# Designed miniproteins, single chains: the designs that were tried, part 57

Each design is a single chain, and the fold is of that chain. pLDDT is the mean over its residues in the fold that is shown.

## One batch from the design tools (miniprotein)

Design m1965
Fold by ESMFold2-Fast:
Structure m1965 (fold): chain A 79 residues (1-79)
Amino acid sequence: TSTTVATKVVVEIRDRNGNLLAQKTLDLPPVTTLRALEIGIEVGRELAASQGDQPVTVVITVLDSNGNVVAQMTQEVVP
């Protein structure tokens, strides 16, 4: 069981060419890395929906209290 705590999640929405379309940064109370990823996924889905009917890539980056990347997930969202 990972005891590493996450304190920030960065959600980026990118187009098919990797251009940044939207970004949201969430400051979290100390949570597990898995919980931070779950929050990032939900926020990423909402941000992707706001981009309309184009295919987008959601990039979720989880950071610890020292600013280290502890997890990253990429999901493709198509309308």
Scores: mean pLDDT 80

Design m1966
Fold by ESMFold2-Fast:
Order: sequence, then C-alpha cells, then structure tokens
Structure m1966 (fold): chain A 55 residues (1-55)
Amino acid sequence: SMSEIEKIKKEYDEKMAEILKQLKKATTLDETIEQFRKMADVIDEMLKQLQKLRK
C-alpha cells in the first residue's frame, strides 16, 4: 500500500540523514568508505522491504 511505501521512504530519509551527518565528520579514507558501505546497507534493506510489498 502507499502508506507502507511512505513509511519505508521516511525510514530511508532518517537513516540516510544520520549517515550523511557522519560522512561530513569523516576525516580519513577508511571512515569515508565505512559511511558509503552503511549507505549501501540502507539501500539494500529498503529494497528488501519494498519487494515484500510487491509479493
């Protein structure tokens, strides 16, 4: 349903905002890579939730 999609979008926005905040504080290559990996994990989790709604 659209309300479930909106819930997932809100969760994405909140998690991404926190990661972007940490990314701005990152001062090393390794710290930067860690934040990009966290972004990938968030995207994968959101896709998993959306695919469950499709079935």
Scores: mean pLDDT 85

Design m1967
Fold by ESMFold2-Fast:
Structure m1967 (fold): chain A 120 residues (1-120)
Amino acid sequence: SKEDLLADLEVIIDKAKTVLKNSDKLSEEELWEKLRELLGRLVKVLAKVYNIEIPEELLPTSESSDEELIKSLEYLKSKIKDEELQKLIDELIEAIKNKDYKKALETLIKIAELLKKKVE
């Protein structure tokens, strides 16, 4: 439902902002674990907003690697015909590849906020 999508997006935004605020208090391993969880949530919400069916092999799990999450994001980008969102997804993928957790979190928040506007 629209209410469930908005609730999921708000949880992603709030958790990502909390991780970013506390980044100096967390180990790199803890930061990447929290980011991977948020990326998995974002992939699922993106698919729901755009009514995209994710193949089982690309569906995020609690054990999904950064490389697997990047593949899921690339798949969604190929199906989404929104230039602003495609650009943000590319920025997110590049931040993950560069191990720039702060930029990855900031870009993830921007994507979630853009999606929130779309579903409101």
Scores: mean pLDDT 87

Design m1968
Fold by ESMFold2-Fast:
Structure m1968 (fold): chain A 140 residues (1-140)
Amino acid sequence: AERRSPAEVALEEMLRLLLRHLGVPQADIDALVAKVREILRKLKNGEISYEEALEQVLAAVDAVATRHGLSADDRRALREVARIGLEFYYLLEIEDKSYKEAVAAARKLAEAVLPTLSPRAQLLVLGGLDTLELTANMVS
């Protein structure tokens, strides 16, 4: 509980920066990050599957988006950014994949979803991906 992995820090910073940009109050960002940490702890300990962790993370970000009246585009972008960040965490921390493989998987997820998004949501997803890659590289 006293040390966090670079992948966990990267996911947290990606969510914090995006939610702050979307005008979510710091207290609600902190509460969401604490909830995500608990989900990641359960995933790492084998208490829940990847699919269960993904469902719980997406439910948590949806609750924050609903509470703060985020637009459909911002909500969709937040969900996709959370999905990308969780996949990155899972590949590095659970499956022991290389940084290169985890980044490639994150980019593949982004590329698959980008054509289904509005221009605004595309920019938010790309910004989230860039934040994830930069943060993970700096703290690795």
Scores: mean pLDDT 85

Design m1969
Fold by ESMFold2-Fast:
Structure m1969 (fold): chain A 74 residues (1-74)
Amino acid sequence: EEELLKRFIEFFLSIKDAPDEERKKAIFDYLVEILKELGIPVTPEIKEQIRAYSEALVERLEEALELAKLGLKK
């Protein structure tokens, strides 16, 4: 909810200064940890899906951050 969204935004901002590879790994690890906290079993198949989605997510989030920095998005 509100707390979860704030936590996610703060996490993302904390890694925006990291290299691309470290950023991808941090997002992947963060998602895995969230699933474990929610009691969802993290199988190898789920990890594979998260990896693929993490790469697409990183690309989209990177674009969103650039737009935010340029002040084009509110």
Scores: mean pLDDT 68

Design m1970
Fold by ESMFold2-Fast:
Structure m1970 (fold): chain A 65 residues (1-65)
Amino acid sequence: MMSLEEIKEKMVEEVKRLIKEGKSEEEIQEKMAKLLQEIRKENPELSDEEMQEISLEVLDVLENS
C-alpha cells in the first residue's frame, strides 16, 4: 500500500500533468474523483480524515495553478 504522503504526491503530480496537457478544470475534477475512489478501494485502511487531506491537497493545487 502507498503511504498517505505518496498518495498526495501522486495526486498533485497527476493534477499538474493534466493542467500542462490543457485539460479543463471540469475534466481534472472528474478524473481526480475517479482516482480518489480507486485509491479508497485499493487502500481500505485509509481513514476519512486521510482521504479529506488528499482532497484538500488536490484542491489547493487546482486553485493556485
Scores: mean pLDDT 78

Design m1971
Fold by ESMFold2-Fast:
Structure m1971 (fold): chain A 85 residues (1-85)
Amino acid sequence: MSEKERLRFEAEVYMALGLIYLHLGKEALKKGDYQSALETFQKALELFRKARELYRESGDEQGVAEAERLITEAENLIKEAKEKL
């Protein structure tokens, strides 16, 4: 595996973990567990930010764009959870 291939693979792992946390946060939000949703979305945001940096280092412009889309989604969900507290 090349250095760029390794960085892309690592970015994909962070994206997958971020998506799991994003899903768990949405389930918590649906159940009215706003504090749990907030904390879970904050974890998703951190994971997507790490993925974005790894995609940037690997030169994967499509990966960067997708990570930025998910960062924006997580930020909007954090705002929603905070407004419900």
Scores: mean pLDDT 90

Design m1972
Fold by ESMFold2-Fast:
Structure m1972 (fold): chain A 64 residues (1-64)
Amino acid sequence: GPLQERAREAARRLVEEHARTLREVQGLEARGSYEVGRRSVTLTIEAGGVRLERVLALEDVLAL
């Protein structure tokens, strides 16, 4: 629905911006990914052999 579409757009921008900063500022091989669920979004950053994961409510992603 519209909320999930907006959350997907926000999540994509957030993970791309984070991964770009890690690549450009810290010289790390980094990538971001995201998964939009019914009521939550999972954001994942993989950098320097480390995987970081955060789960947010749809509304919280839209507030960022």
Scores: mean pLDDT 81

Design m1973
Fold by ESMFold2-Fast:
Structure m1973 (fold): chain A 61 residues (1-61)
Amino acid sequence: MLSPEEQVREKAREVVELWQAGAPLPEVVQKARELFDLADELGIPVEKAHAIFQEVVAEAA
């Protein structure tokens, strides 16, 4: 089973993949919302979820 942080990191990769694939902005925004909703459900603070998302974005740059 993936850790809560690993689950958030995987969702962040999905957001970046959609952005890189040229998906419509509404679809990217929807997936980003799913990321922060998942973090909230798993008890991960918004600041930590944001940090994980920034790390994944930097890795893809």
Scores: mean pLDDT 81

Design m1974
Fold by ESMFold2-Fast:
Structure m1974 (fold): chain A 81 residues (1-81)
Amino acid sequence: SEAERKIEELRERLREALKLPDEERKEKFEEIAREADELARELLEQDTEENRRLALEFDIISGLARIVIGVLKIIEENKKK
């Protein structure tokens, strides 16, 4: 399905973003989280069992990206250089 393809694309982008320096990584994870949230919202316009399951996969991607962003923000705040 199109949604399954987009989930796989976002997972690939997460993997590539992990190879980047912290500054660039933060920007890429913010982009991925935003896109995943948008796609989950779009799927839930048709509230089916399948779309709820797929939206959860997007939510996992978004959640993971936001956790990384949060950790990077804490690291930056604590460095205070």
Scores: mean pLDDT 81

Design m1975
Fold by ESMFold2-Fast:
Structure m1975 (fold): chain A 79 residues (1-79)
Amino acid sequence: MDSEETIELARQYARKAAEYASQGDVEKAVETLLKGAEEVEKIDPESSIPDVLRATAKRSSTLSPEQAAEMARNVARDL
């Protein structure tokens, strides 16, 4: 199971991505999610969280800024 530190790190990146998307910057939201996945993977290579963040980034690139922000907030809540 993922550690509390790994989950909280991922939540911080997902929340930051939601902030960028809320400002209309979906490109920065995607970059933030991908960076979060990389940082989580460095701490816990066996974690499934990087795959969740990468999948969220891929979906966010096809969404409106409002939808991307909502999805990133939901990911942060559900981690």
Scores: mean pLDDT 83

Design m1976
Fold by ESMFold2-Fast:
Structure m1976 (fold): chain A 117 residues (1-117)
Amino acid sequence: MSLVEKILELTKEIKELIDKVISAIRAGNYDEAEKLLDELGEKLRQLSLMVLFLSEIYKDENPELAEELRKVINEVETAFLEARKNIRTDPEAAIKALNEMKKSLDKLEELVKKIQE
């Protein structure tokens, strides 16, 4: 599997986990939401490393793409930390952060698909 294909696969898995976390929060199942968020966090660590590596590969040939990749993964990580912080204390803010993560992941998919072309 190429680095691009692995990033796209992992992004899809994370988006599916986000939906499961939101569902658990809405159901009041905070223990389950935290477990799913921990699993999401492990996948996000892998995704971040792959995206940063991809950014480094393109740094000289396409510096604009390299910078956009770094910015979007930073947005995803920031939203993840906000969701984790708020899951029990402000579940509505946690859901908002999770939806912002999905938007940033959609941007990541579009950037990465341009490379696959």
Scores: mean pLDDT 89

Design m1977
Fold by ESMFold2-Fast:
Structure m1977 (fold): chain A 67 residues (1-67)
Amino acid sequence: GKVVTTTRQLTKAELEALLEEIRAWSEAASAETSQEELDRLRAKMLGITTTSGSGGETYTLVEELEE
């Protein structure tokens, strides 16, 4: 297996959905979350970048996949 980095541009709606997922995972972490799940949540947060440009903000998501 080789770790492959995938990058895609997020719409505002997709970004909001991802942030809601991260929030739900963060809330669940206070009860019964494994270290692996916490690491995955942190990786998703770190993979989100914003870029200001003409016409508004652009959001990108970087994910690592094992193949």
Scores: mean pLDDT 61

Design m1978
Fold by ESMFold2-Fast:
Structure m1978 (fold): chain A 95 residues (1-95)
Amino acid sequence: SRTAEVIAFGDEAVALMEARDVAGLLALGERHGRGGVGELLARLVRGEPLDPSVVRELLERELEEVYKKRKDEKGYEEAKKRIPKLVEEEIELNK
């Protein structure tokens, strides 16, 4: 289903960010028609100066779309909490 595809995108994106795989993030974005998100995540992994609020907003919008398709409010709230921590960890690593 499209819901499973969006969840798979999110899970793969997190794994690629943790692995610092810039090429993988760009390819993932293109493959799923989310090139803008893939490029933003790749830039964050490269340590380029980004506004963390913009990254959080884009990732939260992706989770909101998944939530609406699944009707899983608890899963959405737990995933939303995870994104700020990942962004903060990436900023700390680039100091």
Scores: mean pLDDT 65

Design m1979
Fold by ESMFold2-Fast:
Structure m1979 (fold): chain A 111 residues (1-111)
Amino acid sequence: MVPFEIVDDRSLAELRGATVEQLKALLRELAEQVLAALDALAAASSPATQEEIEARKREVERILARGVAELERLAAAGASPDELFAALLDAEGEMLGELARARALYLADQA
């Protein structure tokens, strides 16, 4: 499931026509939004939950680095626009998964 706010503002046809640099920029923008949300959750959490959310932030940074490298590898190999877009969606899904884990930790901390 992809509640991808960037997709809501753009057609899939426009994203399929995107350059690798545009796809990398979208992935970095998503990472910034996820990291900002993690910072907000950490600021409202106990020290133990803050430590766990900091681990989620480090994982998001690893997902971003891996996703950017994979987009560059695929582009260099002459991959199709659909393959590039699939790699973007995979990285997005992993980042949103880390945000969902942090939200669950935050809700448990508030209980």
Scores: mean pLDDT 80

Design m1980
Fold by ESMFold2-Fast:
Structure m1980 (fold): chain A 77 residues (1-77)
Amino acid sequence: EEEKKKEEIAEKVVKKVKELIPDIPEEELEKLREALINDDSETLSELLAYIEKTYGEEVREEVQKIIIEEREKAYPR
């Protein structure tokens, strides 16, 4: 199921982001999870901007990389 795949991707991304940024608020992690499940690119962009402002560009790049890698693993070609 597509929904189950998106939920699995979201859970893996959230877990890795929490490991990368242990002090990130749970509200931001829930926002990330929901944005990934709903493919909400606007909310995802806002969250990435928040991460860059709060934790820096390198951390934002790592979060983007985590998202891309988990999505590619779930839908390999």
Scores: mean pLDDT 80

Design m1981
Fold by ESMFold2-Fast:
Structure m1981 (fold): chain A 90 residues (1-90)
Amino acid sequence: MELEKELEQAAEDFRRAYKANDPEAVLESARRVADIAIKLYEEGKEFSEFEKKLLEIVKDPNATPEERETAALTLASIEYSRVLEKKRQE
């Protein structure tokens, strides 16, 4: 599915930004990961209970920008770990 590939790409972008020590790109890519993850969740993709809680924070209209950014960074870190695991045997 296109969205799943987009999530993988966004997680790779987060990885590159993180390794480059680029805080603006890290935050931008983390927000992108969160946005794609929300779309996938709405389409029925299974997430862990912890990821679902993070998605709810990102979706919460009463959450502060800082709370949403922290949740997005945490989601991006989880997805980045999955991309590393998947590509480890490349």
Scores: mean pLDDT 79

Design m1982
Fold by ESMFold2-Fast:
Structure m1982 (fold): chain A 71 residues (1-71)
Amino acid sequence: VVDLIEEDSPVIAVATAYRVNEAGEVEGVKTVMRKFDNKEEALKWLEEEIERLKAEYDAHVVGGIVPEDTA
């Protein structure tokens, strides 16, 4: 299978901070997105933003990268 996401292809990095409320539902606290020209830069930014969001909002954070045309 051909990898459709090359390291030097434009991607969008997304990080979402969330909490679980008293009803057991997931609440979004903050979502940040940024476009990058390559996957390596996106991953470096994403790693730093995940740690920043965890510290700032005292929340769980999930992050990922997607191709620009799929996001």
Scores: mean pLDDT 73

Design m1983
Fold by ESMFold2-Fast:
Structure m1983 (fold): chain A 70 residues (1-70)
Amino acid sequence: SAEEQQERNKQLVKLLDELVKALKEGDIEKAIEIIKEMTELAKSSASEEEQKAIDKATQAMIETLKKEFS
């Protein structure tokens, strides 16, 4: 529904703001946790194919962050 989409968008904006703050603070562990929350939010109404694509992209992002900040 439109209400469900609006609520999802609000949660996504909040998580994006929190992600920016974590990255600015160099808190990569916190950033990864927020990215995982964003992934769960995205998957909650996604198709099975969309969920696989989201998981693959999220995993690549997490691996990149861990390597860059090792």
Scores: mean pLDDT 83

Design m1984
Fold by ESMFold2-Fast:
Structure m1984 (fold): chain A 65 residues (1-65)
Amino acid sequence: DELLRQFEAALDRAVAAGVLTPEQAEAALQALRDYLATNEVAPEQQGAVIAKAVRQAASGKPVVL
């Protein structure tokens, strides 16, 4: 929940900065939602998960967590 909100804010900033398209941001957000539906992310891994997803989305690659 909070992780998704932080990730959504990070994606919004990336789209505003022109590094992601809205479609790439939506795909990345959906990938994280799907991952979190099955997996719990430890507090110490939350920042790494967000950074990984943003990097993959920005490179135009599928978000794989």
Scores: mean pLDDT 76

Design m1985
Fold by ESMFold2-Fast:
Structure m1985 (fold): chain A 89 residues (1-89)
Amino acid sequence: MEEELEKAIEEYAEKKSEEVRERNLKLAREQGLPESLAEGSGINMRKLVIDTAKGDGSYVPKTEGEKKLEEEVKKKVKEIKEELEKKKK
């Protein structure tokens, strides 16, 4: 597997994890919910991005929100692969 592709996917997963964590932290603080909820959501987002990129057993129907996230991850992975293809000799 291309090392550049793997790094790019990990960076994308980290960015998405941070975005979700920050959003949920603000909501938790405003509504008096545990901050650990936001931390867990970030970890779950990272796993979702990586698993989707690897195509690991995604045959089960998901919620509408998860389907949208899966589509966005697939688009991003495709863009990364296309960029790497363009750089190949």
Scores: mean pLDDT 70

Design m1986
Fold by ESMFold2-Fast:
Structure m1986 (fold): chain A 77 residues (1-77)
Amino acid sequence: MPLYAVSVTVKNASEEQIKALVEALKKVEGVTDVKVHTEGDTTTVVAYAESLEAAEKAAAVAKKFPGVTSVEIIDLT
């Protein structure tokens, strides 16, 4: 079961930008799943991680993407 979620908010992102972000997050070791929800001009990408270290790595990857307005690590334990 994932122990952490990384919630990434992106505004005015293209479908290609969202796909690139999702693929980058899936490549992070310890990330088990990535989900996407779009509402209006705002897309939320959630990466589920097995450890805090994996969550921190996923957050660091997400912060490098253009259009990312917020990144939050959520403890699921």
Scores: mean pLDDT 81

Design m1987
Fold by ESMFold2-Fast:
Structure m1987 (fold): chain A 97 residues (1-97)
Amino acid sequence: MKYRVRLAVVVRAETAEEGRELADKVRNELDKAISELTGEEIKNLLKHAGPLPSGTQHMIYGEFLATEEVIEGLRKKLDEIRAEVAVEAALVAEPAE
């Protein structure tokens, strides 16, 4: 079954420059994980929404269709990222047909 997935990740750093670098790193890791899980060459699926008003926090977000297996793999990847980087992540999956 396919799900409509909404993913939002907030990366936190001490400086705006570090926050931008961490956001790009996290986005690349997630894009790579999604590509590996789906078997598709996915480019720019996740968008960097820019710095939040604090300047030190950056949001990455995306919406896409995925199977349950892809969602499970992505949740595991988010847990790995949380262990290494100061991030807050929300993943919402709704049945799509």
Scores: mean pLDDT 74

Design m1988
Fold by ESMFold2-Fast:
Structure m1988 (fold): chain A 81 residues (1-81)
Amino acid sequence: LEEEIERTREEIVKLLQSKGVDPELAEKIAEILADYFRYLVEKAKLPVEQARDYAIGLADELASLPKEKLEKIVEKALEMR
């Protein structure tokens, strides 16, 4: 599972950066979505492949948002920790 989570995190970072998201912001989003992937597998009991598709799909949608909205979403998500 840890290897799959790390692969998914790395893929999300690359996807976000390819769409023009700042590297630091991309890392923060990837961390949040890696936690979401872990939740889907460990708590929601989804298959690894399905959970990965959900996390990557959400990253793709987030990459389409303006930088200002992305920064606010990340700030709010990190506050909930």
Scores: mean pLDDT 78

Design m1989
Fold by ESMFold2-Fast:
Structure m1989 (fold): chain A 77 residues (1-77)
Amino acid sequence: MEEARRRLEELEERAREATRAAESGSLETIREKGKEVMDALGEARRLSAVDPEGARRTAELAEEALDTIIAKGQALR
C-alpha cells in the first residue's frame, strides 16, 4: 500500500513536469495527455486504500502513458 502510494506520487510529479515542458502551443496534445495521466493517478490513489491491486495496475498503465508523453515531448525539442 505505501509503496503503491509513493509510486503514484512519483508518477504525478513526472506527469506534472512533462505537462509543464509541453505548455507551448504545438504540444497541446501532450498537455492533454498529461492531464489524463494525472487524473488517472488521482483515482488510483483513492482506490489504493480499498483496491491495492487496481491501484498498482493503474500506476503501471500511467507510467507507460507518461513515458509516451515524455518521448513525444523530447522529439519536439
Scores: mean pLDDT 69

Design m1990
Fold by ESMFold2-Fast:
Structure m1990 (fold): chain A 62 residues (1-62)
Amino acid sequence: MSMTLASGQVATGVARLGSRTWAARLSSGQPALVSATGPGKGKALVLPSGEVLDATGDDTGP
């Protein structure tokens, strides 16, 4: 599974960690966490630095 972020980064799902959280890898090779936020929100990508990026592209990821 994968999603495209507004910045053009692609996050690829690696493993499910919880009901709303997945381990993912960015196209640069950086590990990241992807979290679903609320029933109407969809997805957010949490970088290892703790920064949060919202997924605004294709809704095919976690």
Scores: mean pLDDT 53

Design m1991
Fold by ESMFold2-Fast:
Structure m1991 (fold): chain A 91 residues (1-91)
Amino acid sequence: SMEELFKAIVEELGIDEEIAKELEEVLKTVFKLNKKQIVMALRFLVKPEEVNEDVAKEVLGEEVYNILKEIYEKNKGDLKKIIEELKKYKP
């Protein structure tokens, strides 16, 4: 299931499950991302060095990718700060 896939990715990335769930909800509600896009966004925000930029742009779309990259760089990869910043964003 997609829930099992999400949990497996969270465990693989070594992040807190509560933080991962909050990030998933924000990406779903603010950016209207589907599960595949949320998994890509999660991988990018936690381990950007392991993500191919062209693949991320194809999955997320260039606009969403650029927004996530800017927020990541501004907050130096701090997931709690990234979540707070993403919550303020409106399309």
Scores: mean pLDDT 82

Design m1992
Fold by ESMFold2-Fast:
Structure m1992 (fold): chain A 111 residues (1-111)
Amino acid sequence: TAPNNITVLKNGSGVLTAAAGETVEVETVFSSTVATTVTLVFYVSSGVADVAVNGETAGKNLKAGETAYYKVDVAAGETTTLKITVTNVGDTEAVVAYGLTDGANAAPAPG
């Protein structure tokens, strides 16, 4: 589900699959009705991956069961585009789930 006051325009959540040595990209696009902090959460379900958002490292050498977070402050009425880059740095298929969550205090996912 989308966070409160956030309207998802593209790719508010999903699963990215990268083969060994591949880089995959997706853009998430959203707007907020209020000035707030939005958190983009990543969970690696398989493989080993590097995760970046707009060229900033969210996590490196993330293994299955590991979580990474990217936080961004957004202004009321602005459209924000976040470019997610997942690079498979392992020898097997990498599977990374992502989602937009309520802002400032997203707890780590279990595992």
Scores: mean pLDDT 81

Design m1993
Fold by ESMFold2-Fast:
Structure m1993 (fold): chain A 65 residues (1-65)
Amino acid sequence: KVDTSPKVDPFTGEVFNSAEELTKGVAEAMEKETGVKVDPANMSEEQLNYMADRAGEAVEREAAA
């Protein structure tokens, strides 16, 4: 089902149509970038902080563009 609110992956800039798909995509991208396994249900403090930092970068990029 299509969500009316698009979600943007802060690592790749890819747009997802649901928060669940975004969370999964972000976890996979984080695994790829850091080389560490990420469980989206049980992220470590470092992984959560990394995700927040990437989201902040994405917002700044959009504001600057």
Scores: mean pLDDT 62

Design m1994
Fold by ESMFold2-Fast:
Structure m1994 (fold): chain A 80 residues (1-80)
Amino acid sequence: MKEEIEKTLKELEEKRDSYRQEAVDHRNRAAELRAQYEKDPSREDLKVEAERHEQRATDLELQALAYEIGIAVAKADLKN
């Protein structure tokens, strides 16, 4: 029982961390594209690509938050 909850917790933590890392990578790429756009405001394509990466990062952060809630519930069950 407890061992199966611990295994599930580890799997949820790995998925949360994966989504968080992907979100960070998208945020970093968006920042790079925004910096390029600031140097050449005629490059609307850079702004559009940055916004796409920002939206993807937000979606991934929300997915990570859903896993974080599941982790918190599983940890509470382990303590009881």
Scores: mean pLDDT 85

Design m1995
Fold by ESMFold2-Fast:
Structure m1995 (fold): chain A 68 residues (1-68)
Amino acid sequence: SHVLEALDRLLEAAPDLPSAVVARLVAANHKDLPREEQLAILEEVRAHLRARGLEEAAAVVDALMREL
């Protein structure tokens, strides 16, 4: 996934950037897509963040998904 590849590069290039901010930026970049497509992207991002041990960032994605 190009989204996950971009997410990984950003997390590696800017380790001091809060991962919660990265999650919000990903959501904002897809805000103009249909709800179903936004949810699919956010579910993929959430699973990836959990796999990397970034539980607080994954919780932010959960909150964003509930607001859609």
Scores: mean pLDDT 76

Design m1996
Fold by ESMFold2-Fast:
Structure m1996 (fold): chain A 75 residues (1-75)
Amino acid sequence: SKQQLVSRLTAASLREIGAEFEIELYERKIAELEADPSASEEEIAAAREALEAARRELEEARRERERLQKELESL
């Protein structure tokens, strides 16, 4: 139904917003860690892994949103 597609589209849009926020957060955290002489390479590596995971989540959420939007437009 249209209502189910709208609900799923909303969920996908929220995931996209969340992933964009996480990307900005981790980019800032990496910059702060790289500027901190007391930061460990392990901490920097973990933050970079989290950034890559957030970027993958953004790509997946965008694909899902675009797919659902096309389905909604075809109704």
Scores: mean pLDDT 87

Design m1997
Fold by ESMFold2-Fast:
Structure m1997 (fold): chain A 68 residues (1-68)
Amino acid sequence: SLEEAEDSVYRALRDAARRGGVPIEELMEQMIKAAEALKKEDPERGEKFIETVRRAGERALQDEAAAA
C-alpha cells in the first residue's frame, strides 16, 4: 500500500542519516531522480513514488530535527 511504501522510505531515510552516510535531503534527491526516470516509462507509478518520497522525507526531516 502507499502507507507501507511511505513507512519503508521513511525508515530507509532515517537509517541512512543515522549511519552518517548521506543526508536525508541528498537521499531524497536521488530517490526523486529515480522516480522521474520511472515516470518516463510509467507516469502513474512515477508520480506516486515521487509523492511517497516527499511525504516520507518530510516526516523523516521533522523527526530528525526533533531528535537533535
Scores: mean pLDDT 80

Design m1998
Fold by ESMFold2-Fast:
Structure m1998 (fold): chain A 97 residues (1-97)
Amino acid sequence: SMAAARRAYLEHRIALLEELLKELEDGVVAPEASRRMAEALLERLVAIREADLTPESRARVEAVSPPIIAEMEANPLSREELEEALAELRERLAELE
């Protein structure tokens, strides 16, 4: 179901942000950590939507992925932004029935 897919995606995003926050606490450089997170999130988005991707929407994802990854590396998420994103995602997960 779409609800199960959304729950799985939110749980995956939460886990990735928690790992990213831990990497920053362990001294990993923020641009490197943000790049890895962006790559993982984009791969998961494609996997969830694989059955519903048209050739046109797949080409769109492929075209925007490199500039999104580069943007995340250039403008890495701060610890405060990560904590706020985690709170928002946890609220979204709690609202799923």
Scores: mean pLDDT 67

Design m1999
Fold by ESMFold2-Fast:
Structure m1999 (fold): chain A 94 residues (1-94)
Amino acid sequence: SMEEEELRKMYEEMVKRLLEKVEELLGIEDEEERIRELVRLTREVLEEDPEAAEKFREISEKFANTNKLEEKRELIEEYTELLIEMLEKAVKKE
């Protein structure tokens, strides 16, 4: 459906923004290495920050419970912004 196509594009844009932030923070030019570091840092954030983990769970739960494309878009943006903030914090701590 058109809704599924729009959601796919939103996910692609989210991943692009996250990978660009990893490149900015760590200076990694290799895409596969950026993906590995994004996964590693996200895991560390979720394991070390229970409050952040709870916020991500709340966003995911709201996403699962909404049928409105615009609300899903807002939740993807909120998730993306929160993850960028947590990635910046994690890198500064290392």
Scores: mean pLDDT 81

